# Designs tried in a protein design run: designed miniproteins, single chains. Part 77

Each design is a single chain, and the fold is of that chain. pLDDT is the mean over its residues in the fold that is shown.

## One batch from the design tools (miniprotein)

Design m2836
Fold by ESMFold2-Fast:
Structure m2836 (fold): chain A 78 residues (1-78)
Amino acid sequence: SLKELEELEKRAEEILKAEEKGEKVKASEEERKTAREIAERRGLTKEEDIEKAEEMLLKVAKILGISVEEAAELMERG
């Protein structure tokens, strides 16, 4: 459990440092495509809005170590 928390903190730190430098979240093309499709299904039509939703979904998924689909479900509940 402690090791899992340490890995989670490391992933969060790497993502936050990349974001501070203006870099996008490190993700596969498949993960980005899934995030984009979820944003589009939720009614986003503007490219800017889709890109913001994509990055947010990927960021949450990577920090928590869950799938993009699980991140979307979690965010929908909030």
Scores: mean pLDDT 76

Design m2837
Fold by ESMFold2-Fast:
Structure m2837 (fold): chain A 59 residues (1-59)
Amino acid sequence: LEARIQRLREDIALLERAIEELKEEIEKNGESPIMASALGILESGLSFGRAKLEELEAE
């Protein structure tokens, strides 16, 4: 359980960094449809990861 929680925290941190980096690229170079799609996917993954972390920590 602890190893799963730790891995999930690491994945959440990675997604948060990826989202911030992508937002920075969009700010500098403008948004493309591919970038918008990628951002949506990353944000969905982050939301799922956070919900799963709360579930696992409640066990």
Scores: mean pLDDT 80

Design m2838
Fold by ESMFold2-Fast:
Structure m2838 (fold): chain A 86 residues (1-86)
Amino acid sequence: MIEELKEAAAKGARINGLASEHPEKRELIMQATRLYSLGVIYESAGDYEKAAELYEEAARLMEEAGFFDQSKELRAKAEELKKKAE
């Protein structure tokens, strides 16, 4: 539990850090970071369906910003959570 929360926080910080490295894409990165943070909250609450939706939307914004690796990771996480939502 604690290690999973630390990993989620570190991933959110990395996504937010991209806004400093790529100011021209700041709005997309900040929106993706907000959606990712909400997804982490819902995942921690056990609402895997809502968390998956939020991670998919964050992935879409990261793809629009040109961050395909980060988008792929977020989509993989969303698919994992959809399997847990049963």
Scores: mean pLDDT 77

Design m2839
Fold by ESMFold2-Fast:
Structure m2839 (fold): chain A 53 residues (1-53)
Amino acid sequence: SKIKLELIKGFLEIVKNSIKFLTERGAISKEKAEEELKLLNDKIEEINKQISS
């Protein structure tokens, strides 16, 4: 299951980059982007705990 968690983490990193790109393009507000990025970072942290230990 660690391989699946690494793949999910990779996907979440792609989503973070997409949000940053859309924010730079003005497609979403900076405030909304910050909220979404925090949620994604929290999920990535949970996955990291499962992978590393």
Scores: mean pLDDT 84

Design m2840
Fold by ESMFold2-Fast:
Structure m2840 (fold): chain A 80 residues (1-80)
Amino acid sequence: MKVKIVMEDGTVVTVEVKEGDTVFEAIDKAIEAEKDEKNKKQLEELKELLKELGVPENAVVHDGQVISYTDVKNLLKETE
């Protein structure tokens, strides 16, 4: 299974995941695989933003799921 994470600048990070992996596990795998410090910090920020949105720690990913940094950040602004 594959999950796509879209960074603020439009860069797409594709993560290979297993059935039953969580959203946070997918992001952790992306962080571990990322060599660009800017992208790594942004992935860490995305994880924190998802926690602030109330995404459960056990929320599972689905094949072809897309997680957008900009969309998540905008959702937090709209829920205030």
Scores: mean pLDDT 81

Design m2841
Fold by ESMFold2-Fast:
Structure m2841 (fold): chain A 56 residues (1-56)
Amino acid sequence: MKEAEEAIERAVKAVEEKMGPENAEQVRRFLETVLKTKGPEAAKEVAEGILKSLES
């Protein structure tokens, strides 16, 4: 639970810094939907994937 929330926050912050707050809000909504529909492990994996994509 905390791990998924922390991963989501890290992904949203990274998107905000690189792509702006509007894109960050879209990513937040998407990850919250994944958390609600697929659970915390899926949300964490998707958030970490976004972070990895932004780092490369």
Scores: mean pLDDT 81

Design m2842
Fold by ESMFold2-Fast:
Structure m2842 (fold): chain A 66 residues (1-66)
Amino acid sequence: YSEVEKRVAEAELRRILEETGLSEEELRQVAAGDRALAERVVERLGSDMSPEELIRGLRNLFAALE
């Protein structure tokens, strides 16, 4: 991933942490496929995304940060 992609991913992670009130560790659990936690996050965000979409999005986000 480029420096630009990494910076965008860092900003997006920060936004999600602020909006959900969750820890980075909890978001990493969602990225690892914790569906029950993903469902709670989607409800808290009031988002139209599915838990599966959230898991995929966070997985891609954390991949960009590595």
Scores: mean pLDDT 77

Design m2843
Fold by ESMFold2-Fast:
Structure m2843 (fold): chain A 90 residues (1-90)
Amino acid sequence: GAKELLEKALEKLKELLKKVTDPELKKKLEELLKKAEEALKAGKLKEALEALEEALNLLREAFPDDLEMQEELGVVELILAFASVLLEKE
């Protein structure tokens, strides 16, 4: 379901965060991923989706020329797109 997809996106974004060396960007991403994790625990799947989409966009903007990062973010984008479709059917 949508929750399992959002949990997978969160785990993948946490792994990508390990590659971030900019302390300000890292802090913003950590705050967004914590917000998503808290929303998931509360069953607030739309709030979790929004926080994960914000984290995805920040990483995409920060690493425009990193092909490996862009490929990994593409996988996250597909997971979030499927979660969004499932949430619209609830």
Scores: mean pLDDT 87

Design m2844
Fold by ESMFold2-Fast:
Structure m2844 (fold): chain A 51 residues (1-51)
Amino acid sequence: EKEKLERINKYAIVRPTSLRPFKSMEELEETLKRPGSLSGGISRRTVERAL
């Protein structure tokens, strides 16, 4: 859970709209629910695979 989020942030999976790491798993899940938040070539599938 926490380890997955830290790994995502550490290995350069960033929020495509803000170019900043996720602060929590809940923030990541909320971002995945919002259309347009995963623009710029980062897909929902890519983020889900990193989990």
Scores: mean pLDDT 54

Design m2845
Fold by ESMFold2-Fast:
Structure m2845 (fold): chain A 55 residues (1-55)
Amino acid sequence: SMEEFLKRARERVRELRKAGKSGQELADEMTRIGLEGAKLFDPELYEKLLETLKS
């Protein structure tokens, strides 16, 4: 489950880089992936990340 999520996330990042995504666009998508993973596997970390993004 978590290993499969990380495998998909790694593949997604590779696809974004191959598509020439960079800077803010890549950062935004990586943040989305990180939040999705935290929400699924670490709800406490998810809440902390949301608070960080508010500032």
Scores: mean pLDDT 75

Design m2846
Fold by ESMFold2-Fast:
Structure m2846 (fold): chain A 71 residues (1-71)
Amino acid sequence: PPLTEAQREELRRRVALGAALALLLGVKREELEREMESLSEEAREAVRFGVENVEELREEALRLAEEELRK
């Protein structure tokens, strides 16, 4: 079944955090821009939000990465 709006919002949030984390870990903006070319408009908007708000998302993105690495 298609994702609910709540699930879509959560997925968009995770995509944005992932993009922010990638920049914080040294991935080039040009590399992220190339990956965006194959994504849906919704996913591209989420990536851009993460890139534009990287400093605001810094703590949450790093915390998410740390939690995943503890698995």
Scores: mean pLDDT 76

Design m2847
Fold by ESMFold2-Fast:
Formats: sequence, C-alpha cells, structure tokens
Structure m2847 (fold): chain A 69 residues (1-69)
Amino acid sequence: GDARAKEYLRRAKEYLEQGNVEEAGRLIVKAYLLAEDPALLEYIKKAGRYLGQGNVEEALEYLEKALEL
C-alpha cells in the first residue's frame, strides 16, 4: 500500500543524499510495486526516470513531492 511505498521512498531519499544511487534505485522500484495512488505512482515514475538519467537533483525533488502526498 501507499504508506509502505512512502517508507521505501523516504529511505531512497536518504540513500541518494548519501550518494548511494544503487540502493536508492532498488527502493524506488519497491515503492512503485506497492503504490496504489495514481499521483504517487506518477511521482515515483518521474523520480526513477531522472535517476536513470543520472539527474539526482530532479530525482530528489520528485521523491519529496511523492512524500508530500
């Protein structure tokens, strides 16, 4: 559910702030599989897309937007 998805996103944000892109990416995927809210899913997709492009700053912004839902 969305609460557990957000827990994974919170941890992903912490790992990104530490420079651990690999673990953050794993947690974003886990959050995507558990999320049910369409708005939450859209922000998770954007965070994953930017992380895949190497844009950590934009990935963090979308993780923050997801956590504010």
Scores: mean pLDDT 88

Design m2848
Fold by ESMFold2-Fast:
Structure m2848 (fold): chain A 66 residues (1-66)
Amino acid sequence: FEALEKAGYTTAQSVAAMLLLAQAILDRGRVPTPEEVAALTGISLEVAAELVRYFLEHNPELVAAA
């Protein structure tokens, strides 16, 4: 994810964050909030928001209405 690399995270950190986000989506049945992603991965809230946006754009079926 380009947002992680632009924010100065290493490739390994980017891959780890992506795997954690993917697992969180599977576990929750929805895309986590940016706050949840930041808490799980340790990335900044701004970068977490970009990742959540990317997942929602490519996986709209995962959006919870609540």
Scores: mean pLDDT 66

Design m2849
Fold by ESMFold2-Fast:
Structure m2849 (fold): chain A 60 residues (1-60)
Amino acid sequence: SEEERRKRREERRKYAEEARKRIEEGKASERDKVLAEIAEKLNEIGDEIEKLLKEKRERR
């Protein structure tokens, strides 16, 4: 549902915020920094996929 998608986006945002905090505290490794960057990019890709799936459902 739309509500579930919104919740998942919010959860991903919170995850990214926590990862950023760990990086700032010096607790994150170089690998963790790269993974945080990848997570942000995946969130952007996920939004595009959701848009394309919505358009596909609405075409007919």
Scores: mean pLDDT 72

Design m2850
Fold by ESMFold2-Fast:
Structure m2850 (fold): chain A 92 residues (1-92)
Amino acid sequence: GQSLANSGQAAAGGTRSYGGSAEAVAEGDTLTLTLEKAGPAGSIGAAGLQQEAILAGGEGRSEVQGDRVTLTLTGLSPEQARAAAEGARAGA
C-alpha cells in the first residue's frame, strides 16, 4: 500500500543522501516540506509525496528556488499531514 509517511521519509532521506537537509511542518490539513540541496533522489521523493497527497484526495504544489525545493500539500486530514511530517523528520 502507498503511504504519505513513507513518501515523506523517501523525500527527506533522498535529500540527505546528497548532503542536503529537510524540514517538515504540519499545520492542520497542510504539510510544508522544505528541502535544501535535494539532489535527484530528494526531488524524485518530493514528486512521489505530491502524488500520494493527490491520491489521498489532497492537493500538492512544488516551488524550486535555487537549491531549495518547497512542497506544500493541502486538503489532507490532520493525521495524514502529521504522518507525512513525521516520516520526513525520520528520513532527514
Scores: mean pLDDT 77

Design m2851
Fold by ESMFold2-Fast:
Structure m2851 (fold): chain A 70 residues (1-70)
Amino acid sequence: SPEIKKLQKELLDLRDKIIELEDKINELRKKYEETGDKKTEEQLKELEKEYQKLKAEALKKQDELNSLQD
């Protein structure tokens, strides 16, 4: 159905964004471990909040997709 295809595309787009954020978080965590820089810590907290928000959105869309496929 068109709704299933739309949700699948949105989930793929969210997956790509989540992977990009994971890469950025990992790079900043490495920098923070090396420097102890407070600014880097603050940037990490902001990205971690965005990551949790995108993960929650992906979970919701996955639940919607599963409901439509059952």
Scores: mean pLDDT 86

Design m2852
Fold by ESMFold2-Fast:
Structure m2852 (fold): chain A 59 residues (1-59)
Amino acid sequence: SKEEIERVAKRLIEMGVPPERAEPVARAIVETYEAQKAQGKADEADLERMVTVAGNSLR
């Protein structure tokens, strides 16, 4: 959802990712997470790992 993408983007910016990169990356993370969650392959811990890895890689 838009709210989930905005929340993840804010977290990435707080971790030091530039705003112009944070929005596309947040969208990709949320879309991937929701697709995997719908298949029973991901939970909240997987989402947190995706955000942490992206934030650390893109700082």
Scores: mean pLDDT 81

Design m2853
Fold by ESMFold2-Fast:
Structure m2853 (fold): chain A 56 residues (1-56)
Amino acid sequence: MEVPDEEKLVEAARRAGENAARTVAEIHGRQLTPEEIDAYRERAAEAAKAIVEYWK
């Protein structure tokens, strides 16, 4: 089994993080600012990097 390129996984994580943040924001009835969206993407990327490093 090959882990995909870490950079590709990080990009996928950013997208997933944005989608998750949007869903949570909708549940709470609020809007995300561009800064908040970027922050969530950044956090998701960091988490993905940590996971990849942990398993590799």
Scores: mean pLDDT 75

Design m2854
Fold by ESMFold2-Fast:
Structure m2854 (fold): chain A 68 residues (1-68)
Amino acid sequence: MEKLKEEIAKLLRPILAKASEEQREKIIELVLKILEKGEEAAKKAIEILKETEDPEVLIERLEELLKE
């Protein structure tokens, strides 16, 4: 789990730099909820983060992942 958290943090850094303060808070909240779901959800989040550069699209994809 620690390696997954580190990977997520590295992938989040450039996206959060582009995000508004409100989007940044939302992304962090969603990531924390995904990590609470476990390693499988964290791995799916990493794939989404690798493919997504837009903060708004990222929020939508992470919200969808949480519904699964």
Scores: mean pLDDT 82

Design m2855
Fold by ESMFold2-Fast:
Structure m2855 (fold): chain A 65 residues (1-65)
Amino acid sequence: EEEIRKLAEELLEAAARGDEEAVRRYLEKLSTVASPEQVELARRAAEAVRAGRASVDLALHEIES
């Protein structure tokens, strides 16, 4: 669970800076330790951050909730 949160945070930060390669890498790592549902939530959160619809902090809070 701590590992999932850490990977999600790193994913969202990569999305915020537009680092496509890092986003892919962190999603792949998440898929090895998180459920498919958690991976999908993280992917959607990253997309929202990249689209400018959410900050890293807001998206991370939603994943934690």
Scores: mean pLDDT 76

Design m2856
Fold by ESMFold2-Fast:
Structure m2856 (fold): chain A 60 residues (1-60)
Amino acid sequence: MYAEKAAEAAKKGDAKEAGEYAVKAARLSNRPDAAQSARLAAEKGDAEGAAAMGALGESS
């Protein structure tokens, strides 16, 4: 799952990679709002926030 890859990237501190996987997870779950939030978090360097948006997309 892309949310799992986003969480793994966040553990490495890779905000860009976490954001990319989180956006994919949110888009697959038809959550464009979560995808946008993940993208913005990644742009700010917030790897944990980006991964959380991916998890929200898959679990909600």
Scores: mean pLDDT 76

Design m2857
Fold by ESMFold2-Fast:
Structure m2857 (fold): chain A 87 residues (1-87)
Amino acid sequence: SAAAAEIAARGDALATEAAALVEEARDAIAADVARGEALLEEAVRVLDEAARLAAADPAAQRALEFARRRVREAGEAAIAAARAARA
């Protein structure tokens, strides 16, 4: 249906936005850990909205779980970088 296609397109757009935020966070982490953490938090929020829209799509849910894992790994890297800078 047109409504299902529209929901899928919005989910794809949000996933693209989250991926862009993760890349921006990776670039930011080296210079400003707090900014990188804020961008990762925003990426999680965008992924949660995408998951809500894709609730009936198991393939999209799986892709979003992989994206969430990548955001968590980037967050762990940001924390490790902050600790190294303080040592």
Scores: mean pLDDT 73

Design m2858
Fold by ESMFold2-Fast:
Structure m2858 (fold): chain A 72 residues (1-72)
Amino acid sequence: AMEKARELLQKGIEAYKAGKYDEAVKYFEEASRLMEGPERARALALLAGAYHKKGDTEKAEQYIVEAERLLG
């Protein structure tokens, strides 16, 4: 499960670098569902970044708050 989650994060990062933010969002959402704790926080922070690039500042802020909650 964690190995698949990390693969999804890598695919999301590649999509993000290519400017494919909708695709990046899908990969980061899938990865976050398979992860817990600090690793999930990392996935949620990446998801927030992708939403910010799409101009969805409300969702970006929500995911940053969720990531911060997981990190303490």
Scores: mean pLDDT 85

Design m2859
Fold by ESMFold2-Fast:
Structure m2859 (fold): chain A 80 residues (1-80)
Amino acid sequence: MFEIDPSKSVKEIERQLAIEQLRLMADGVAKTYAWLQANPDASREEIEEKLREATKEAQEKIKKLNEEAKKVIEEVLKRE
């Protein structure tokens, strides 16, 4: 489970956040590709819909991660 470390600098928190965002995006793409391997007769439209679903799920996870990171960064900044 990814946890934002408030003891790190803002720059390091942002760097780790970027890495985790890339991992979430890669996971979404990998899941879509695995689904395609299990459904080799899938139409182009079905493939596009699965990719859209995976992209949406990844974006929602990234949004939540950014909201949590913003809270931690704001707390770190308030401590000067």
Scores: mean pLDDT 79

Design m2860
Fold by ESMFold2-Fast:
Structure m2860 (fold): chain A 67 residues (1-67)
Amino acid sequence: MEEELIEKYAKLGKEQGKKNAELFAKRDGITDPEKIKELIEKFEKSGEKVGKNAAETVLEHRRAAAA
């Protein structure tokens, strides 16, 4: 269950990162497919990390509540 929660949040964060990268590229008029791809990779990595950190916070709160 702990691994499942971390994986779920990591996946959601990665998906959100990709969406944010695409919106950022459109906003800033970035039309180069290679640059868009690089942005997606950077935002996906950032989103995945944020997702994992969020899952860890949830797990810490659950452990504290169970103690």
Scores: mean pLDDT 80

Design m2861
Fold by ESMFold2-Fast:
Structure m2861 (fold): chain A 55 residues (1-55)
Amino acid sequence: MVEVLELPDGNYLVVGAEEILSGEGIIKKDGGRVLLEPGGKLVAKTEEGVETVEI
């Protein structure tokens, strides 16, 4: 399961991914954690399958 956290600086932290398959608006990636800008997108693999996050 992927969790999306809004940060005080206006960016978004995505956690809980096993693998990042693709993304748009990625500021930083470190393992299963991805920092996204507003309007960003992420396609991630989790234990539950493939999930898409759009901000």
Scores: mean pLDDT 80

Design m2862
Fold by ESMFold2-Fast:
Structure m2862 (fold): chain A 78 residues (1-78)
Amino acid sequence: MEVRRRILEVEADAALLAMRVAIDRLQGKRDPELEEAVRRAIELADRAIAAYEAGDVEEAERLAREAERAVEEARKLF
């Protein structure tokens, strides 16, 4: 349950960051560094989900931790 919860939470966090970037684009704002940081967070979250679904709980936890770090790095760019 713990690893699954962390993965779902980081996926939700990455999705919220993607939504904020989409709102910025609607306002005519473009930030390639922020867009790349958010893309990295999404990619790591997706990889954590894939590892968990494959039954590799240890790899899923590692990727979830990396995704959490990527989310925090992206948040610093806002």
Scores: mean pLDDT 82

Design m2863
Fold by ESMFold2-Fast:
Structure m2863 (fold): chain A 60 residues (1-60)
Amino acid sequence: SREELRENFERHVKDLLSRGYSLEEIIEILDIAIKHAESQGNSEVARVLREIKKELEKKL
């Protein structure tokens, strides 16, 4: 489900933050992941990742 996808990706973001990645670095990783999901036709995954990216950008 969308909620399960969001929770899974949010856990990965928290893991990256705990490992010392910056918000800017995580946003770059999300951009790569979005492009990959779009290239695979995974529109729902790309959509969830774009929503998470937007939330992180508000903290910059």
Scores: mean pLDDT 84

Design m2864
Fold by ESMFold2-Fast:
Structure m2864 (fold): chain A 120 residues (1-120)
Amino acid sequence: MKSPFSDSELKLEKKGDSYLAYDPDLNLYFPVPEELLDDPDELHKWLAFQYSLIEKLKLDKKKLNEELKASKDPFLTFLNAIAKKIGLPEVKDLTELLAGLVKKLGQDFIDDLILKALNS
């Protein structure tokens, strides 16, 4: 499938119960729930949201890639990489991460992230 961020094809790798989508132009791995592979619009929004978080929070892309590739649960690993970057305790799901992001960075920051991701 084509990357929403580049002219390259995303390379999908199955990793336990999740998929890792690799963008060779960005040199980034994105954890993807299997259900989103059948919905290109929701997949695009999810990938855009993850990329916006990586860029806005200035995550170490090389270390993130290494952690995701080594993980048996890359989705949870991604959520906890974000949590660690902003000084949150370990999170169990996306809902806990979003609540923590609002508390640390404010609602306006999250609203801007979501708006930009959904309009990508």
Scores: mean pLDDT 78

Design m2865
Fold by ESMFold2-Fast:
Structure m2865 (fold): chain A 60 residues (1-60)
Amino acid sequence: GAAEKENKLKELEQELKNLLLEAGFSEAEADNAVKKLVKESKEDIEELKKKIEELKKILE
């Protein structure tokens, strides 16, 4: 349901934020980047997953 989608989106947002923090971004920069990427993905879980996977490959 809608609550499950919201919870999944929050999990992906936390994962993305953690990746950015580990890459040396500040908390404010990471929060702003997460908000922008979520907006660009139109809160689409699959699009956000793709962006996270791409970012992992770049940062590792």
Scores: mean pLDDT 77

Design m2866
Fold by ESMFold2-Fast:
Structure m2866 (fold): chain A 58 residues (1-58)
Amino acid sequence: SPYEEALKILEEGLKKYEETGDPDVLREAANKAQELMDKYNLTQEEKLKLAEHFRKLL
């Protein structure tokens, strides 16, 4: 699902950040996830759930 794909993008970005310490990889992951969410018209609730999940991983 688009939700699961966006979540995977964010999780992969976090893993790369953990390995590199480069905050730009987090920004790139967030931008790519946002593009996917907009393309598939995810609901505001789904977008908020993704943001909360991402925050919990930090």
Scores: mean pLDDT 78

Design m2867
Fold by ESMFold2-Fast:
Structure m2867 (fold): chain A 55 residues (1-55)
Amino acid sequence: SAEQARLDATVRDILATARATGDEARYNKAMEALSAGVAAGLPADEIAARVRAIL
């Protein structure tokens, strides 16, 4: 689905940033924002925007 593809892209962005920077605190914060957004039922685009604000 488009929703799933957007979430998958967001996870790839988190992993790419972690690999490039080695910033574990940023990784943990971004993953927490992703998890919280999914648990709250937020749209994938809103979750992606929140994650991008951290990365």
Scores: mean pLDDT 85

Design m2868
Fold by ESMFold2-Fast:
Structure m2868 (fold): chain A 72 residues (1-72)
Amino acid sequence: SPGEEAVRRSTDELKKEAEEALKKGDLEKAQKLADEIYALARAAEPLFPEAARYAQEVGDELKKKVKEAEAK
């Protein structure tokens, strides 16, 4: 559906921006973007549960990368 595709596209755009922030060592920005992906997942869940789950998984992956970078 167009709504599901929009959620996935927005998730991918935020993921790309977060990965660029991680490459630059901007952990604060990467964390903020992961939080934005989580907010998108919560908003999408009632109508697009599969797209919301995808966004949640991307958010979890980014949070893990932020924690790993902070530990170094």
Scores: mean pLDDT 87

Design m2869
Fold by ESMFold2-Fast:
Structure m2869 (fold): chain A 59 residues (1-59)
Amino acid sequence: MERLREERRRILREIADKLRSIGDALNIGLQKAQQLKKQGASEEEIRQLISETIDKLTP
């Protein structure tokens, strides 16, 4: 007999995996932003980099 709870947990795991992928992309963007800040980049340049990272996740 199929257990609806197992199917729901599988769906939640798929959602968690996708959310983790998004988190990884954001972490990469944040690391690049920190490096730019250390190199003396402007706040606007840092903001643009973060915006580009987010845009890749929500095309």
Scores: mean pLDDT 73

Design m2870
Fold by ESMFold2-Fast:
Structure m2870 (fold): chain A 59 residues (1-59)
Amino acid sequence: TTDTDYINKVNKDLSERLKKMSEEYRKKGEEYLKKGDTEKAKELFEKSKELLEESRWVG
């Protein structure tokens, strides 16, 4: 066991949480698209994309 094991676990947890948040924002964006709110949907899709990208940098 090394400090690296702890860091890897923290980074993996963060990555998974960011992915989950990204999925939630994407689903909300799809819901707003169905309601005809294209501007709100676009904002939510951009936020989803940013979170997914961040998850890839973390772990």
Scores: mean pLDDT 80

Design m2871
Fold by ESMFold2-Fast:
Structure m2871 (fold): chain A 62 residues (1-62)
Amino acid sequence: MEEARKKAEEYEKLADDYEKQGNFSQAARFYYNAALWYRKAGDEEKADEALQKATEAGVKAS
């Protein structure tokens, strides 16, 4: 389960980088991936948080 959390954190960092670049479509995709990995890790709170970031970035990309 430790590996799943690490993957989630890596995807979240990558999404943060894309968001800082103004690439909100890529940020949304990677935040969504982070949410999936947090869910696999059993961290529902972090998964929900990442999913919210994904939807917010998706709205900005539109």
Scores: mean pLDDT 84

Design m2873
Fold by ESMFold2-Fast:
Structure m2873 (fold): chain A 95 residues (1-95)
Amino acid sequence: DAARRAEVIAELEEEERVLERALELARERGASPLVLEALEEELRGTREALEAARAGAAPSEVVARWVGAVLRAVGIAAEDPEALREYERLVREAK
């Protein structure tokens, strides 16, 4: 369904903008290396999911790729509870 693909693309484009802003804020504020790595991993995975969507991948496959990227990013940040809190705060502030 072209409409569902367009919705997924629009949502991922918004997520990409949020993550780019969060990463910029993290760099400006001297966030921990784990926070930077988590945000960079989520941004990379979001961009890969967006490219797959634009190339005509099924919405379910695109969402699965994006969810995988989010889970990997959370796993990186969660190595330090303080880093996880900062990661969550930066993403929330970037919205």
Scores: mean pLDDT 89

Design m2874
Fold by ESMFold2-Fast:
Structure m2874 (fold): chain A 68 residues (1-68)
Amino acid sequence: LAKLVVEDNFYEYIKKKADELLEKGVSKEEAIKIVAEEVRKKLLENGHSEESVKKLTEAAKELAEEHI
């Protein structure tokens, strides 16, 4: 997520991360939380606004829930 420009790229990242966590034996609920938290941290580190971080983190949570 260091270079996030379009939401489709964001979707690919979320799906891959969720799958990785599930393969490690993490529960679905915990995997969703971890994906959302990692997205939030990466967005903050890359200088995204608080509004963008909130919106994209919520989208990440919803996409992870839909995927798994």
Scores: mean pLDDT 75

Design m2875
Fold by ESMFold2-Fast:
Structure m2875 (fold): chain A 64 residues (1-64)
Amino acid sequence: SPEEMVKEIEKLAKEYLELVGKDPQKAAEISRKISELYEKLRDDPEARKKVFDIILETTKKLRE
C-alpha cells in the first residue's frame, strides 16, 4: 500500500543520511531503493508529499 511505501522510504531515508558520510556505496544502494519506491507513488501526490516532508525533516535533524 502507499502508506507502507511511505514508511519504508522513511526508514531508508534515515539510513541514507546516517551512511552517506560513512559508507557511500551502501548509501547509493539505499538511494536507489528510495527512488524506486517514489516512482511507484507517481499516482499518489499525497503520499509523495509525505515522502518530501519526511526527507526534509530528516535532513534538518542531521544538520543539528
Scores: mean pLDDT 78

